# Designed miniproteins, single chains, continued (2): the designs that were tried, part 91

Each design is a single chain, and the fold is of that chain. pLDDT is the mean over its residues in the fold that is shown.

## One batch from the design tools (miniprotein)

Design m7158
Fold by ESMFold2-Fast:
Structure m7158 (fold): chain A 63 residues (1-63)
Amino acid sequence: TPRVLAETPEASVTETDGTITGSLTVRQLGGEYTLELYTPDDVLVATISVREGETASASWSWS
Protein backbone atom coordinates (compact mmCIF):
# COMPACT_ATOMS: atom_id res chain seq x y z
CA THR A 1 0.00 0.00 0.00
CA PRO A 2 1.39 3.45 -0.88
CA ARG A 3 2.14 5.51 2.19
CA VAL A 4 3.47 8.84 3.41
CA LEU A 5 5.66 9.31 6.47
CA ALA A 6 5.51 12.81 7.95
CA GLU A 7 5.70 14.53 11.33
CA THR A 8 2.24 16.10 11.06
CA PRO A 9 -1.35 14.81 10.87
CA GLU A 10 -1.96 16.82 7.67
CA ALA A 11 -0.21 14.29 5.44
CA SER A 12 -2.22 12.37 2.83
CA VAL A 13 -1.68 9.84 0.07
CA THR A 14 -3.81 8.94 -2.95
CA GLU A 15 -3.37 6.10 -5.44
CA THR A 16 -5.10 6.43 -8.83
CA ASP A 17 -4.56 4.42 -12.03
CA GLY A 18 -0.84 3.75 -11.60
CA THR A 19 0.03 7.03 -9.89
CA ILE A 20 0.61 7.76 -6.22
CA THR A 21 0.52 11.30 -4.88
CA GLY A 22 1.52 12.37 -1.39
CA SER A 23 0.94 15.77 0.12
CA LEU A 24 1.84 17.53 3.33
CA THR A 25 0.67 20.86 4.73
CA VAL A 26 2.55 22.39 7.66
CA ARG A 27 0.72 24.83 9.91
CA GLN A 28 2.47 27.04 12.46
CA LEU A 29 4.08 24.11 14.29
CA GLY A 30 7.67 25.32 14.03
CA GLY A 31 10.68 23.81 12.35
CA GLU A 32 11.14 21.68 9.26
CA TYR A 33 9.18 18.52 8.46
CA THR A 34 9.92 15.70 6.02
CA LEU A 35 7.51 14.08 3.58
CA GLU A 36 8.58 10.62 2.43
CA LEU A 37 6.59 8.94 -0.35
CA TYR A 38 6.62 5.14 -0.68
CA THR A 39 5.33 2.92 -3.48
CA PRO A 40 2.93 -0.01 -2.85
CA ASP A 41 6.11 -2.15 -2.72
CA ASP A 42 7.51 0.00 0.13
CA VAL A 43 10.20 1.61 -2.03
CA LEU A 44 11.07 5.19 -1.06
CA VAL A 45 10.67 7.35 -4.19
CA ALA A 46 10.53 10.93 -2.88
CA THR A 47 11.80 12.93 0.08
CA ILE A 48 10.76 16.58 0.47
CA SER A 49 11.57 19.04 3.24
CA VAL A 50 8.59 21.21 4.18
CA ARG A 51 8.75 24.29 6.38
CA GLU A 52 6.15 25.98 8.58
CA GLY A 53 3.33 27.47 6.53
CA GLU A 54 4.17 25.48 3.39
CA THR A 55 2.45 22.77 1.38
CA ALA A 56 4.39 20.21 -0.64
CA SER A 57 3.39 17.32 -2.85
CA ALA A 58 5.18 14.51 -4.67
CA SER A 59 3.94 12.00 -7.19
CA TRP A 60 5.25 8.82 -8.75
CA SER A 61 3.67 6.77 -11.53
CA TRP A 62 4.08 3.37 -13.08
CA SER A 63 2.71 2.20 -16.40
Scores: mean pLDDT 62

Design m7159
Fold by ESMFold2-Fast:
Structure m7159 (fold): chain A 98 residues (1-98)
Amino acid sequence: MPLSEEEKLLIEVQMANVALSTALLLLKTGKNVELAQESLRREVEWAADVLKEALAKFPDNPEIKKQAAKIKDLLKQAKADPRVSDELKAFIDKVLAE
């Protein structure tokens, strides 16, 4: 079934929210912390890219804006976790400032 670019980006933003929240949950379990940290870094980087593209192309889409707000909240939660590296916290600060 053909999807519009707007529908594809909405799905990607929704997927980024699920992936980022899952990576944060894994980190909070305290099991295999190094793997959880690597997973979180990858999901933060992907969520940042998807967020930037979706807001640039469809800034007025209310569902994209809603999912973007959820991603920004998850990024703030990641920054508050003491197990997150200073490098990743600095990257999150840059993403949230733009």
Scores: mean pLDDT 84

Design m7160
Fold by ESMFold2-Fast:
Structure m7160 (fold): chain A 84 residues (1-84)
Amino acid sequence: SHMEELKKKYDELVEKIKKLLQEAGDYRREANSLREKAKKGTPEEQEKYQKEADELNKRIDTLESEAQKAFDEASKLYKEIKEL
């Protein structure tokens, strides 16, 4: 039924959000580790680790943006399911 299809899409979005946020969390921990290494390194190491941390921050922003879009879609589906 249409209701079963909407519920399936909702569950898939919830799992997608969970995976995106877990991946963002992993990159955030890696970026923090790189910043700590940069703080203790040579000038060359500081530049390298800062660039790597900045790249991870861009990936985190992308993942969090995708999670927000999935959350907005899930919220819309939840309201639609509630009205059935």
Scores: mean pLDDT 89

Design m7161
Fold by ESMFold2-Fast:
Structure m7161 (fold): chain A 78 residues (1-78)
Amino acid sequence: MRHPLLEEARRAYEAGDKETAVRLLQEFILRHGADLDDATLGALLKELRELGGDEALRQVIARSTDPALVARIERFLA
């Protein structure tokens, strides 16, 4: 996956800026997560959890206006 936001998140992580990497990954999921298949979304949610913990996933749930995306993230957390 070579979306500009994901490449920017990867560069932030490599530079040691985990906070920026978490924020950029959350932004990508909020904007594009509904358009992803379950395998791709699951891989991104796993990466976000490893960087920012379950709290980072809960922040995406709280900020999302898409109930289908929220349900998919909640199934990942279960």
Scores: mean pLDDT 82

Design m7162
Fold by ESMFold2-Fast:
Structure m7162 (fold): chain A 105 residues (1-105)
Amino acid sequence: MIEELRERIERIIKDEAERQILLAHLDKIEEYSKENPEDAKKILNLLKKQLDAAEALLKNPEEKGEKEAQKILSTITKEELEAEIKLRGHLHKNWKLEEELLKKL
């Protein structure tokens, strides 16, 4: 799944800055999956749905594509969103710890 999503991001996302942000996010999910595999799977499903919606819009940039994208996004679950929030909390905690360690060097 991670390798498939990486390829899709590189193919779909044309803006270089946005592409780099999404690829970095995918790397963080991969690291998080080592200790939190179930939550990581939910976050990957969320990202897949977001990419599916983006592809629907790119294929049909008018009303039909917008309707299809909205339908896809409506399938996002509370559990998938909660898993993403947990990842953000984990990253924030680790970032603060790294910042404190760097100050001691």
Scores: mean pLDDT 78

Design m7163
Fold by ESMFold2-Fast:
Structure m7163 (fold): chain A 92 residues (1-92)
Amino acid sequence: MKLSAKEALEYAKTMKEKLNAKTVLLDTTGKTPEEVRDEVKKLTGITLSDEDAQNLASIEGYVLVVFVDGKLYDVIPVDPKTAEELKKKIKF
């Protein structure tokens, strides 16, 4: 299921309030699994497993990544238009 920008923002807010989750917007286009791992660590302090880094890199696009208790909880691909709307409303 693809979320609208409004639905993505409400989901991120709900996950933060209920589960103390960290949500980040990534662009994995043209990135290696190692580059994805480095970006996530810089943004969240969380070190991805090799499997999670490979899965995120394989999306080759914009993705919302939700972390709970230092672990990957959810991955939501978003279209470029939704990603641009998210960038304008929140600084990730």
Scores: mean pLDDT 78

Design m7164
Fold by ESMFold2-Fast:
Structure m7164 (fold): chain A 80 residues (1-80)
Amino acid sequence: MEEELKQKILELIDEYLAKTTDPETIKILQELKELAETKSPEEVVEAALEAARANPDNEDLVLLAQEISSEYYRAQKKAK
């Protein structure tokens, strides 16, 4: 469960890293990837949502935060 969630989050971040050319967005995505590899999925969700709130006009960050959040809460609901 946790490993599957981690893998999905990493894949989502890599997909957005592959399609973005904005240096600031790349920096944020790389920070999220490092968090996904070293911290709990909950901390990654919080960081992604915070990045989206700080950059509401950045569609890629907003969509990524929504996708990461959805995968996390879906996994939690299934485990409980």
Scores: mean pLDDT 80

Design m7165
Fold by ESMFold2-Fast:
Structure m7165 (fold): chain A 116 residues (1-116)
Amino acid sequence: ELDALLAEVAAHNAALAERLRFLRELAEALEAGDLERAKALLAQRGIDTTGKDRAELEELFRELLEGELRAMREAREEADAKLAATAPGTPERLEYERIRRASEAGIRALELLLER
């Protein structure tokens, strides 16, 4: 299910798909108790993990995930508003439809990751 959602996101928004894959890998590392892998993943994104314990890494993961979820919900709402004002068959409408689809799949993927 999650793999299918990530594939749907990747078809419309490659940058979002990469951020969601990062969050998935981070979630898997934390669930496995692999704190060195979790710290390495965060460090690759420029996030300082020096001195952080498991609880602090878990909280950081939650903050990152909630931030993405908020951004995707806002993007979906904006796309819906733009679609209501955009004529059928235009390139502009196709772009908002892609944003809508990517946001919907991204929201579902993030909600699955929050079930941890």
Scores: mean pLDDT 85

Design m7166
Fold by ESMFold2-Fast:
Structure m7166 (fold): chain A 90 residues (1-90)
Amino acid sequence: SEEEKKKIEEIKKELEKRIEELKEKIKKTDESDPMRYVLLLEKDALEKILKYIEENKSITPEEVEEMLKSLEEGLEEAKKRAEEVKKEKA
């Protein structure tokens, strides 16, 4: 529907904004910081989701929301691992 297309465009805009914010954070993060790897994973995953949306014109907002939920769960685990590595080096 036209309403679903509008929702997808809004989601795309928010993903693009999040990717740009991540690029800035990565640029400011030290190369030796374990959290830099997590930021790179998040950016790469969001860029892949954005590309998938652009290549799949019939995608629903619900499908995108499910992809984002799975990503957030994976990132939460990756962040916890990076924090533990950082503690061991301190």
Scores: mean pLDDT 84

Design m7167
Fold by ESMFold2-Fast:
Structure m7167 (fold): chain A 62 residues (1-62)
Amino acid sequence: SELEELLAQITSPDFATRLRAIYQIVERYGASAREAILAAIDKVPDAQEKRFLLQFLDHLLA
């Protein structure tokens, strides 16, 4: 599944890949994918990066 592949990219060690994955999921699936994106972001180990990804998601869904 394309969605499953993109969700896996949110946990990538490359921060740019994480941002691109979130953007692509929101563009294709919108707010319906919010809970899945949040679950994937929760797996990101760095607290500062996690916070930024959450703010990025909020901005995209505003």
Scores: mean pLDDT 86

Design m7168
Fold by ESMFold2-Fast:
Order: C-alpha cells, then sequence, then structure tokens
Structure m7168 (fold): chain A 55 residues (1-55)
C-alpha cells in the first residue's frame, strides 16, 4: 500500500534500520526498498510521489 511505502521511506531516511531490515519490517522485497531509496534520495521525488510511483 502507499502508506506502507511512505513508512518504509521514513525509516530509510531516519537511518535507524538497514534496507534489509526495512524490507523485513514492512513485508516488501529488498529490491522494492532499493527502488524507494533511489527514487526519493537520488531522483529527488517526494515521499508521497515515491510511494505512489514505486510498486
Amino acid sequence: SVETKKRAIQDLVAGNLSAAEVAKKYGVSQSTVNRLARAHLVDGLSVEETARRVK
């Protein structure tokens, strides 16, 4: 869901969890977490836009 992905992005930004730990916490693949991180942190998309576009 969009809300789950928004929370995953927020945990990534907080830096308290690794990408693997975020993937496990939210029940998503590590490739999904990597795509969220790239879209938000590298491509500069907002948390909302990243969560809506990354599937």
Scores: mean pLDDT 79

Design m7169
Fold by ESMFold2-Fast:
Structure m7169 (fold): chain A 94 residues (1-94)
Amino acid sequence: MSLEEKKKALEEIAKEAKKLIEEKASSDDFWNRVSEKVEEFVKKYNLSDEEVDVLLQTMLRVTQAVAEGDYEKAKELLDEGLKEAKETLEKEEK
């Protein structure tokens, strides 16, 4: 599959994550819903360990901010993580 398709799928996951943050979802609801999408993304595109690690680190940081009730920080971390994930996908394109 193309790098462009991977980036679009990643952006769709980020949009859903942002919606959950804007709706002030609980950290458990956020983790469960976003992790399901990330797991599907990892399996569908056969992501490398490095690609998966970047996604997991982003999810952990964003979920922690949500747990703290810092939704503005959660949005900032999501945007930062999306940028890092896209750069990793470009570097690890197989």
Scores: mean pLDDT 81

Design m7170
Fold by ESMFold2-Fast:
Structure m7170 (fold): chain A 82 residues (1-82)
Amino acid sequence: TPIENAIKGLESAIEEAKKNKASDEAIKLLEEGLERVKKAKTPEEAGEALRETGLQLLEKYGDDAVSDGIGRALVQAGESLL
């Protein structure tokens, strides 16, 4: 389902961030986003959680290439569900 795909996408993003030594704060932001997506009851709610998580990652950590890439991917995935 769209929500299951969103959960898997965020789980993958967290693994990528950890592998590439992203800050603990960036990883925590992604984990908080994952909990929001898990609580979503509609694709729209999941999309809003992904988009907001991606935008926050870009705003706070976008100067790092890994965080920039992950943030942009999450915004695009979120917007695709809205």
Scores: mean pLDDT 85

Design m7171
Fold by ESMFold2-Fast:
Structure m7171 (fold): chain A 85 residues (1-85)
Amino acid sequence: MRVADLSPEEKRLLAEFVLYSLESLRAKEEKLDKATQQARQAEVDRRVAELSDEEIERALREMRERLGLSDEELEEIMAAIRESA
């Protein structure tokens, strides 16, 4: 599974999902207040538009490691993204 093989819309949806997931984990780990969480979520929309395929793959790897996702769970996420695109 390579990010470069995804359509532009699938890449965008994947990037949004990954960045929102990482910000959710960060909020939990850093015990961020709601205002800080909201500001970081707003910044995700801007970051998604500017991410390269390599940056999306890197963020996806970080999310997998931090969440302990199996290959099966990753395939389920990717299937959901393709169905939503």
Scores: mean pLDDT 75

Design m7172
Fold by ESMFold2-Fast:
Structure m7172 (fold): chain A 104 residues (1-104)
Amino acid sequence: GPGAEAAGEKGGEGAKEATKAAIEGGAEGSKAAATGISSIGAGTGAYLGARSGDAERARREGELGARSAELSGLSAGGEGGKKAAEKGLEGGRKAAEAGEAGAA
């Protein structure tokens, strides 16, 4: 449904912004890619939860993915890693919110 699609889209947007921030801040490409993948995971988790019709599950899975993206960005280090963590967390949380709304 629309909420599941929105969750996937927001996760993808978060991945793009997180990867861009990591690269611009001088983070290594491999670490930037890891941050982007974690943000995509948040969108996927929220999407799958929304498809199950469980708003709580969609939110929880999206939030777990958002936290994973944050930690991945922080592990990249430097200002780029910090910005990637912020963007990944933001994108993942938006995915969780969209998935929750779509599942309800």
Scores: mean pLDDT 68

Design m7173
Fold by ESMFold2-Fast:
Structure m7173 (fold): chain A 80 residues (1-80)
Amino acid sequence: SPEEIKAEAEELNLKLSELIEKAKQAKKNGDEEAFKKYVKEIDKLFEEARERLLELTPEELQEEMEKAMEEERKRVKETI
């Protein structure tokens, strides 16, 4: 349902903002290992969220959802 998709997206955004801040802090501190760890966690978060969002998304909109997820993933990675 739209409400379930919204809730999943809000949870994803909350977790992403936490990981983005941690990645930025690690990069600022020159901690390459921590930075790589948080980038990997961001990738995992997108993989997990993709499966859940596609399950909640009507069949006719699944391709658009996948594109939206990949574009958001790119933006996040470019931001950090």
Scores: mean pLDDT 82

Design m7174
Fold by ESMFold2-Fast:
Structure m7174 (fold): chain A 88 residues (1-88)
Amino acid sequence: MEGVERAQRLLERAKELLKQGKYREAIRQALEAVKELIKSGVISIERGIGAQLRIIGLEIDAELGLISWEEAARESIALAEELLKEAL
């Protein structure tokens, strides 16, 4: 499953970026992972769009200083990992 394999690689990259303190890049990789799961049809469009909107909301909250960028990145990765688990 090409989309699932791409999502796995994107999430591995997101975790590496998180460890490096590259929180914004980690969030972007998590968003791309969710997009790949939607494109592959392994999750519902509704579930995938809901997850993307939540990740975007976390990014906005971090920009506004309501949460830390580290927290936004951790939660974005966790959400994308949960969707990947549901797809497997």
Scores: mean pLDDT 86

Design m7175
Fold by ESMFold2-Fast:
Structure m7175 (fold): chain A 60 residues (1-60)
Amino acid sequence: GEKDAEAAKKAAEEGNGVGAAVAAHEGSLRGDQKAAEIGYEEAVKAGASASAIAVAKKSA
């Protein structure tokens, strides 16, 4: 949802790429593809590597 996208953007603005990826993953779990897409995009912009995003996606 929009809250996950906003949380991801806020974490990215703070330089917290892992937090941004986690927020995107939470949005994805709720079936919100837009929140996931926005959050992962913001995580990359904050300097989160593809590997950091992959780790967040694989959290069980």
Scores: mean pLDDT 66

Design m7176
Fold by ESMFold2-Fast:
Structure m7176 (fold): chain A 80 residues (1-80)
Amino acid sequence: MEKAANAARKAAQEAGGTITPLGARHVSDVAYGAVKAGEELDLEAATQIALHAFRDSGGTVTPEAARKAAEAAIEEAKKL
């Protein structure tokens, strides 16, 4: 979980967003839960989750930054 949260935060920050640790953790928890349950997490759905998670926790992100965060979290979750 910490690796997915760190990957999500790094990816979104590199794409020009202001990212919170809580938002990154929420995105990683969703990605990990979906992968563990055997669900296919749609990248568009994951992007919306990331966008809400970062903004609700006080971060400023673009849809592009949210998508990069979702991609990074899913990739790390698949390794678990």
Scores: mean pLDDT 71

Design m7177
Fold by ESMFold2-Fast:
Structure m7177 (fold): chain A 80 residues (1-80)
Amino acid sequence: SEEFERISHVLLEAMIRAFTEYNSETVSIELIEEVAKELGVSPALQKKIKELAEKASKGKKTLSVEQIKEMLKMAVEELS
């Protein structure tokens, strides 16, 4: 779906920025939100991305690569 492609693009871009600009192996939820806004994601989809990120992070402010994979899995299940 278009929504899934947008979520995947946001997460990939956030991971690249975390690794290259912040020298971090984890991605903050704030960075994911910033990237979603910068990429012109709709407000409704921004809210969904934030909710999925918070759920996948299990109350943490950052996501590991494994938690990003879980977020993508949740997105597939929600959008299928």
Scores: mean pLDDT 83

Design m7178
Fold by ESMFold2-Fast:
Structure m7178 (fold): chain A 92 residues (1-92)
Amino acid sequence: LEEELNRALALASGAYGAAAYHSKDEKERQEYLEKMEEVAKLAKTESQREGILIAGKIAAKEAASWDPEEAFKKAKELAERYTKKAEELIKK
């Protein structure tokens, strides 16, 4: 469960970072960056939170090489999916 949770959090954080990078709206970009940090806070330890944020930032940088329109759409979908999965794992 802990490894599954941390993986879901890292994927959600990375996806929010990618969505922020490809966002055309400054307000929307800020909202996704806040969600990226919020997802990391769901980790039980500070060390895990730092690892998740680092993974998210790396994924966001890699997203720079993607097609912007498709990348934004897919990143938003993945972020919502993995955030929901992480929340379900926490409640379990």
Scores: mean pLDDT 72

Design m7179
Fold by ESMFold2-Fast:
Structure m7179 (fold): chain A 94 residues (1-94)
Amino acid sequence: LLELWNRIMGTATAEGAETLSREEIVEALATLLKYALDNNDFTTIAGVVSLARELGIPLEEIRKKALTQSLSDEVVEEALRKFARAVQWVLSQR
């Protein structure tokens, strides 16, 4: 996932990030957290925690939603693209 994340971050821009709703960001973070927990991917867990903290989103909200997520490769990739755009947007606000 870190390799895929680095590739997506290399092409991601902040240009569409301002259209991401809080709900979409929470859903993306929950999807990635669920994937990371199922795969023991601690780097992805750390990334989700870091972005949630930066955006002021309670980790408990993301964790509860993660338990209800159904995973597919397409859902995980879409969540990762939204995550990358949210990261780029946060960086543009600094």
Scores: mean pLDDT 72

Design m7180
Fold by ESMFold2-Fast:
Structure m7180 (fold): chain A 100 residues (1-100)
Amino acid sequence: MEEVEKKLKEFSELFKKLEEAFKNKDLKTFQESINRLKELADEIKKKYPELEPLVEKLNETLDKLYEAAKNNDEKTAEKLLSEAQRLALQIILLAREKEE
């Protein structure tokens, strides 16, 4: 449980950093935050392979989010950010249920 709770906190902090970077048009920090989110999701996938479809969907959503931010498409970026947050929460909650 402790490990999953730490990942939940790190996901929350990274999404906050993504929102701040997007508002500040800091594409470098935005990309770094996306890469770290993907790393955390991949760690969960390695431990819980049954979550692979959700992790792949999150990674696809994060890639689309980066492209929207790069193109200054604020409406698409906001929609994709909300989808990514929802997917990340679903992944962490399911991982928590599987932790012994």
Scores: mean pLDDT 83

Design m7181
Fold by ESMFold2-Fast:
Structure m7181 (fold): chain A 81 residues (1-81)
Amino acid sequence: SVALGTREDALEAVVAQAKKGKDENAIEAAKMAYEEGLSPEKVFLAAMLAKLGMKPEEAVELAKKNSVEEVLEKARELAEK
C-alpha cells in the first residue's frame, strides 16, 4: 500500500535516526539490507542488530536467513545485558 512505508522510506528513516546518534554501523547495515532486497521490517531489524553491537554483514545475513519474528527475538537477546 502507498500509505505504508516502502523499503526506501525504511532506509531513509534509519539513516536519519542513526545520523542523529552518529551510528555508522546501523546506517551500513540498513543500506546492505536494502541492497539485498530485504523487506522494510528487516531493514530496520538489521540496523537494530548492528546498533546492538553486531557487525553490519552479520546483521544483514541473520535478517536475510531468518523470519522477522526470529530476528526480533535475537535483537531482544542482544539488548538483554
Scores: mean pLDDT 74

Design m7182
Fold by ESMFold2-Fast:
Structure m7182 (fold): chain A 94 residues (1-94)
Amino acid sequence: MIKRLLELEKGVAALRKAVALTPAERKAIEEDYKRKIKAIKDTWKRALAGDKKAQEKMAKILGLSVDDIKEAIEIYKKKGKEEAEKYIEEKLKK
């Protein structure tokens, strides 16, 4: 899921750059993209470490509940990244 979210943000940034008319707009889009990616990665690292606020932010970013994020982290610790990603994708279908 985190990898899929990062790929989505990359795609959005590429599309925005394609329609940008000025070098200043393209630079702003690139900087915004880098900031968003860093924030997502930093938030996920803190959430994995048990930071409740980071878990709440990740829940908002993914459109899930905090309990769904906690369960995904538990699955990540026990079964690894792929199983945690499947759990999040299943929850997003609800």
Scores: mean pLDDT 75

Design m7183
Fold by ESMFold2-Fast:
Structure m7183 (fold): chain A 84 residues (1-84)
Amino acid sequence: GEKEEILARLDEAEARLEELEREAPNLSKEEALKRLLEIAEEVQRLIEEHQDLIISDPELGEEVLARAGALQERIAELLKRLGL
């Protein structure tokens, strides 16, 4: 259902970020930033598209916000590593 779709999209965003963190030293800053922004935009869209369920299901909401927060922290760390 919708919950499984949300969790699957979070899993995919986490996997994409993990791959980008590995590849970043071999990418141009422009390419790394582009991929980072695509991941950030996907996480933002996920929250916006499913905000009603996230608000109405506290357990799901807590997991989604915690995982999104962790992704945002990792994105900030990678931006710092890229000198941005």
Scores: mean pLDDT 87

Design m7184
Fold by ESMFold2-Fast:
Structure m7184 (fold): chain A 84 residues (1-84)
Amino acid sequence: SSLRERLAALVAEAHAHTKAGDEYYKNGDLEKAIEHYELARRKYREAARLAREMGDEFTAGVLEVAAAVSSLVIRILKKKLEEK
């Protein structure tokens, strides 16, 4: 369905932002890494909401866990940036 295609696109966007964040982190650009992880978190949250609207509670839960992991990474990197 078109909703399933939209869900897949949101997850792909979240994954792309996570990869971009990882590359910026690898290159020492913590500020841009944080920006991309925040974008990934927003896309995971949007995808989770859409999955829940579709009645797919399992997929919504998995995506909420991905958003929570993103939040943890952001918190750790923000602390490192402040202590630099």
Scores: mean pLDDT 90

Design m7185
Fold by ESMFold2-Fast:
Structure m7185 (fold): chain A 90 residues (1-90)
Amino acid sequence: AAAARAEAAALDAKAVEALKEAKKAAEEGNVEEAKKAAEEAIKAAEAGKPAIAELLQAAEGLSPEEAEAAAQRALDNLKGQAKKLIEKAE
């Protein structure tokens, strides 16, 4: 069961939604909105990381190190996508 992943995805929904808005704005050539949405996605993902790690420990029985590593990988991936969108918009 991926219950912790489902809960982590729900907490990250704001970050994912902001990233989608950034992609749409970048495709439309709206540089300011693309940058703003991408920055919001990064901020939301960074703020959510500790809660995601805690949920992965509790629901999937991961060690603190494994849960932190999984949460960090998800954060790094989202930050990478957001930074590319900012660079393309600029």
Scores: mean pLDDT 70

Design m7186
Fold by ESMFold2-Fast:
Structure m7186 (fold): chain A 56 residues (1-56)
Amino acid sequence: MKTIRELVEEFHKKVKTSLPLDELVERLARAFGVAPDAPATEEMIKGLKAAEKAMS
């Protein structure tokens, strides 16, 4: 399972956003009430993959 940081790095690399990588990691971690280095949940993975497809 990927960490939140690894998941966000892959997303940020593929999809351009105005938010810096570190800020995006922090916001996602806060939204789910976890640390930035915590394992990514299935919900996070699905959400980011859906967003990636929509933006591709």
Scores: mean pLDDT 73

Design m7187
Fold by ESMFold2-Fast:
Structure m7187 (fold): chain A 95 residues (1-95)
Amino acid sequence: MDPIDPYQMTTQQLVDITVQQVQQTGQAIQQGSPQSVIDRRWTRMMSYGMMAYSHARTYDPSRVPQMQQVMQGMIDFRNGQITVQQFQDRVRQVM
């Protein structure tokens, strides 16, 4: 009856996936994975974050400022400025 619902996701679900990608990227770094694996994890993490931001802009514009903070947190994590735990704490504070 809802043939398009299975591929629709809420902003919160996309944020949850983004957090999981940040966690997986952190694990790859801690395990000493090859740089190519880490780069692929960074790309995937940023892609999910951009999908969440794009979804919020289209369907949930009240959450755009919160999504900007989540995106900045991913950039800070990528640059080694914050830990995975600090990123998760930031997401909990704004979402």
Scores: mean pLDDT 77

Design m7188
Fold by ESMFold2-Fast:
Structure m7188 (fold): chain A 61 residues (1-61)
Amino acid sequence: MEEKRKEIEEEGEKSGDKKAMERQLTLLETAEKLREIGDEIDEELAKRLGIPKSYFDAPRP
């Protein structure tokens, strides 16, 4: 996670484009946070409701 952020920062410094770097960092952080929160919610809800976690992965019509 931090390793990925550092890679983006180094690439941004190399190109001198801070705007592109900040945008990529924000997107990466947001995606990581959403994934972590989603996993935690799905796991806790599955335990509490007594349903399998795969229920949240199934596509719905």
Scores: mean pLDDT 65

Design m7189
Fold by ESMFold2-Fast:
Structure m7189 (fold): chain A 72 residues (1-72)
Amino acid sequence: AVYKTTYVFTGDGAAEAAERARAEAAAAPPNVRIDIEYDPEKKKVTVTIEVETDEEADPALANKTLTFDLTR
């Protein structure tokens, strides 16, 4: 099964969040795909994480979108 989670960060901390996400992506195992989209004009970072597993999909973990407002 593939679990997809999307994190959206907005505000003054977006650049720092993008940098942290890229560092984590570089350390990710091969069964994890991390896509990072950073828009400096809108101070918005979208991080999409896809985890591929041989386990049956858990409906509670299948798809999530979380939005955070960062003021630093």
Scores: mean pLDDT 68

Design m7190
Fold by ESMFold2-Fast:
Structure m7190 (fold): chain A 90 residues (1-90)
Amino acid sequence: AREEILEVARRLLEEARRAAKAHPDDRSIQQALKNIEEALRLLEESEDSDWPHVVGLLLHAGDVLIQSLKSHGLDTSPVEEAKARLLELM
């Protein structure tokens, strides 16, 4: 479960970084990137069993990223696939 969530978090991070590089002035993309980076840090540090909070951060960031990508006419499929995989792990 944790390793699979880490894989999804890393995929979301790659997509968020790609979007942030293409749209550096998009505040929503920047906020989604920060949430994904925070979730990944929490997962890697294993400080507490607060993985529901981490999953919530990833789902919210994914939704924000999908909305922002749609507003730019970009393909949302990689983010939607990552979100679907995350929901399968819950």
Scores: mean pLDDT 81

Design m7191
Fold by ESMFold2-Fast:
Structure m7191 (fold): chain A 90 residues (1-90)
Amino acid sequence: MSEAEKIALEALRDLIKKAREFGLEALAEELERILEEIEETGDYIGGLERARAVLEERAAESTDPRVKELLEGMAEYLEDVIKLVKKIEK
């Protein structure tokens, strides 16, 4: 496993844990499916991009300002991780 892939998988696992801590089980399950796909295919950049899109969609659909802020923060964190892993791959 590359350093970039390890960082990507650890970041996604942290987001899954945080989603569960906030009672967002459906989101956690969706992110776990993306994690499983990454582990099977090795497409960690594509997987992180899909996870970010899911977080952005859930944030847009949220009527709770606190949940919306949390999801937006998670999406921003994942965008930073994607930028970092893309730099490592160069």
Scores: mean pLDDT 84

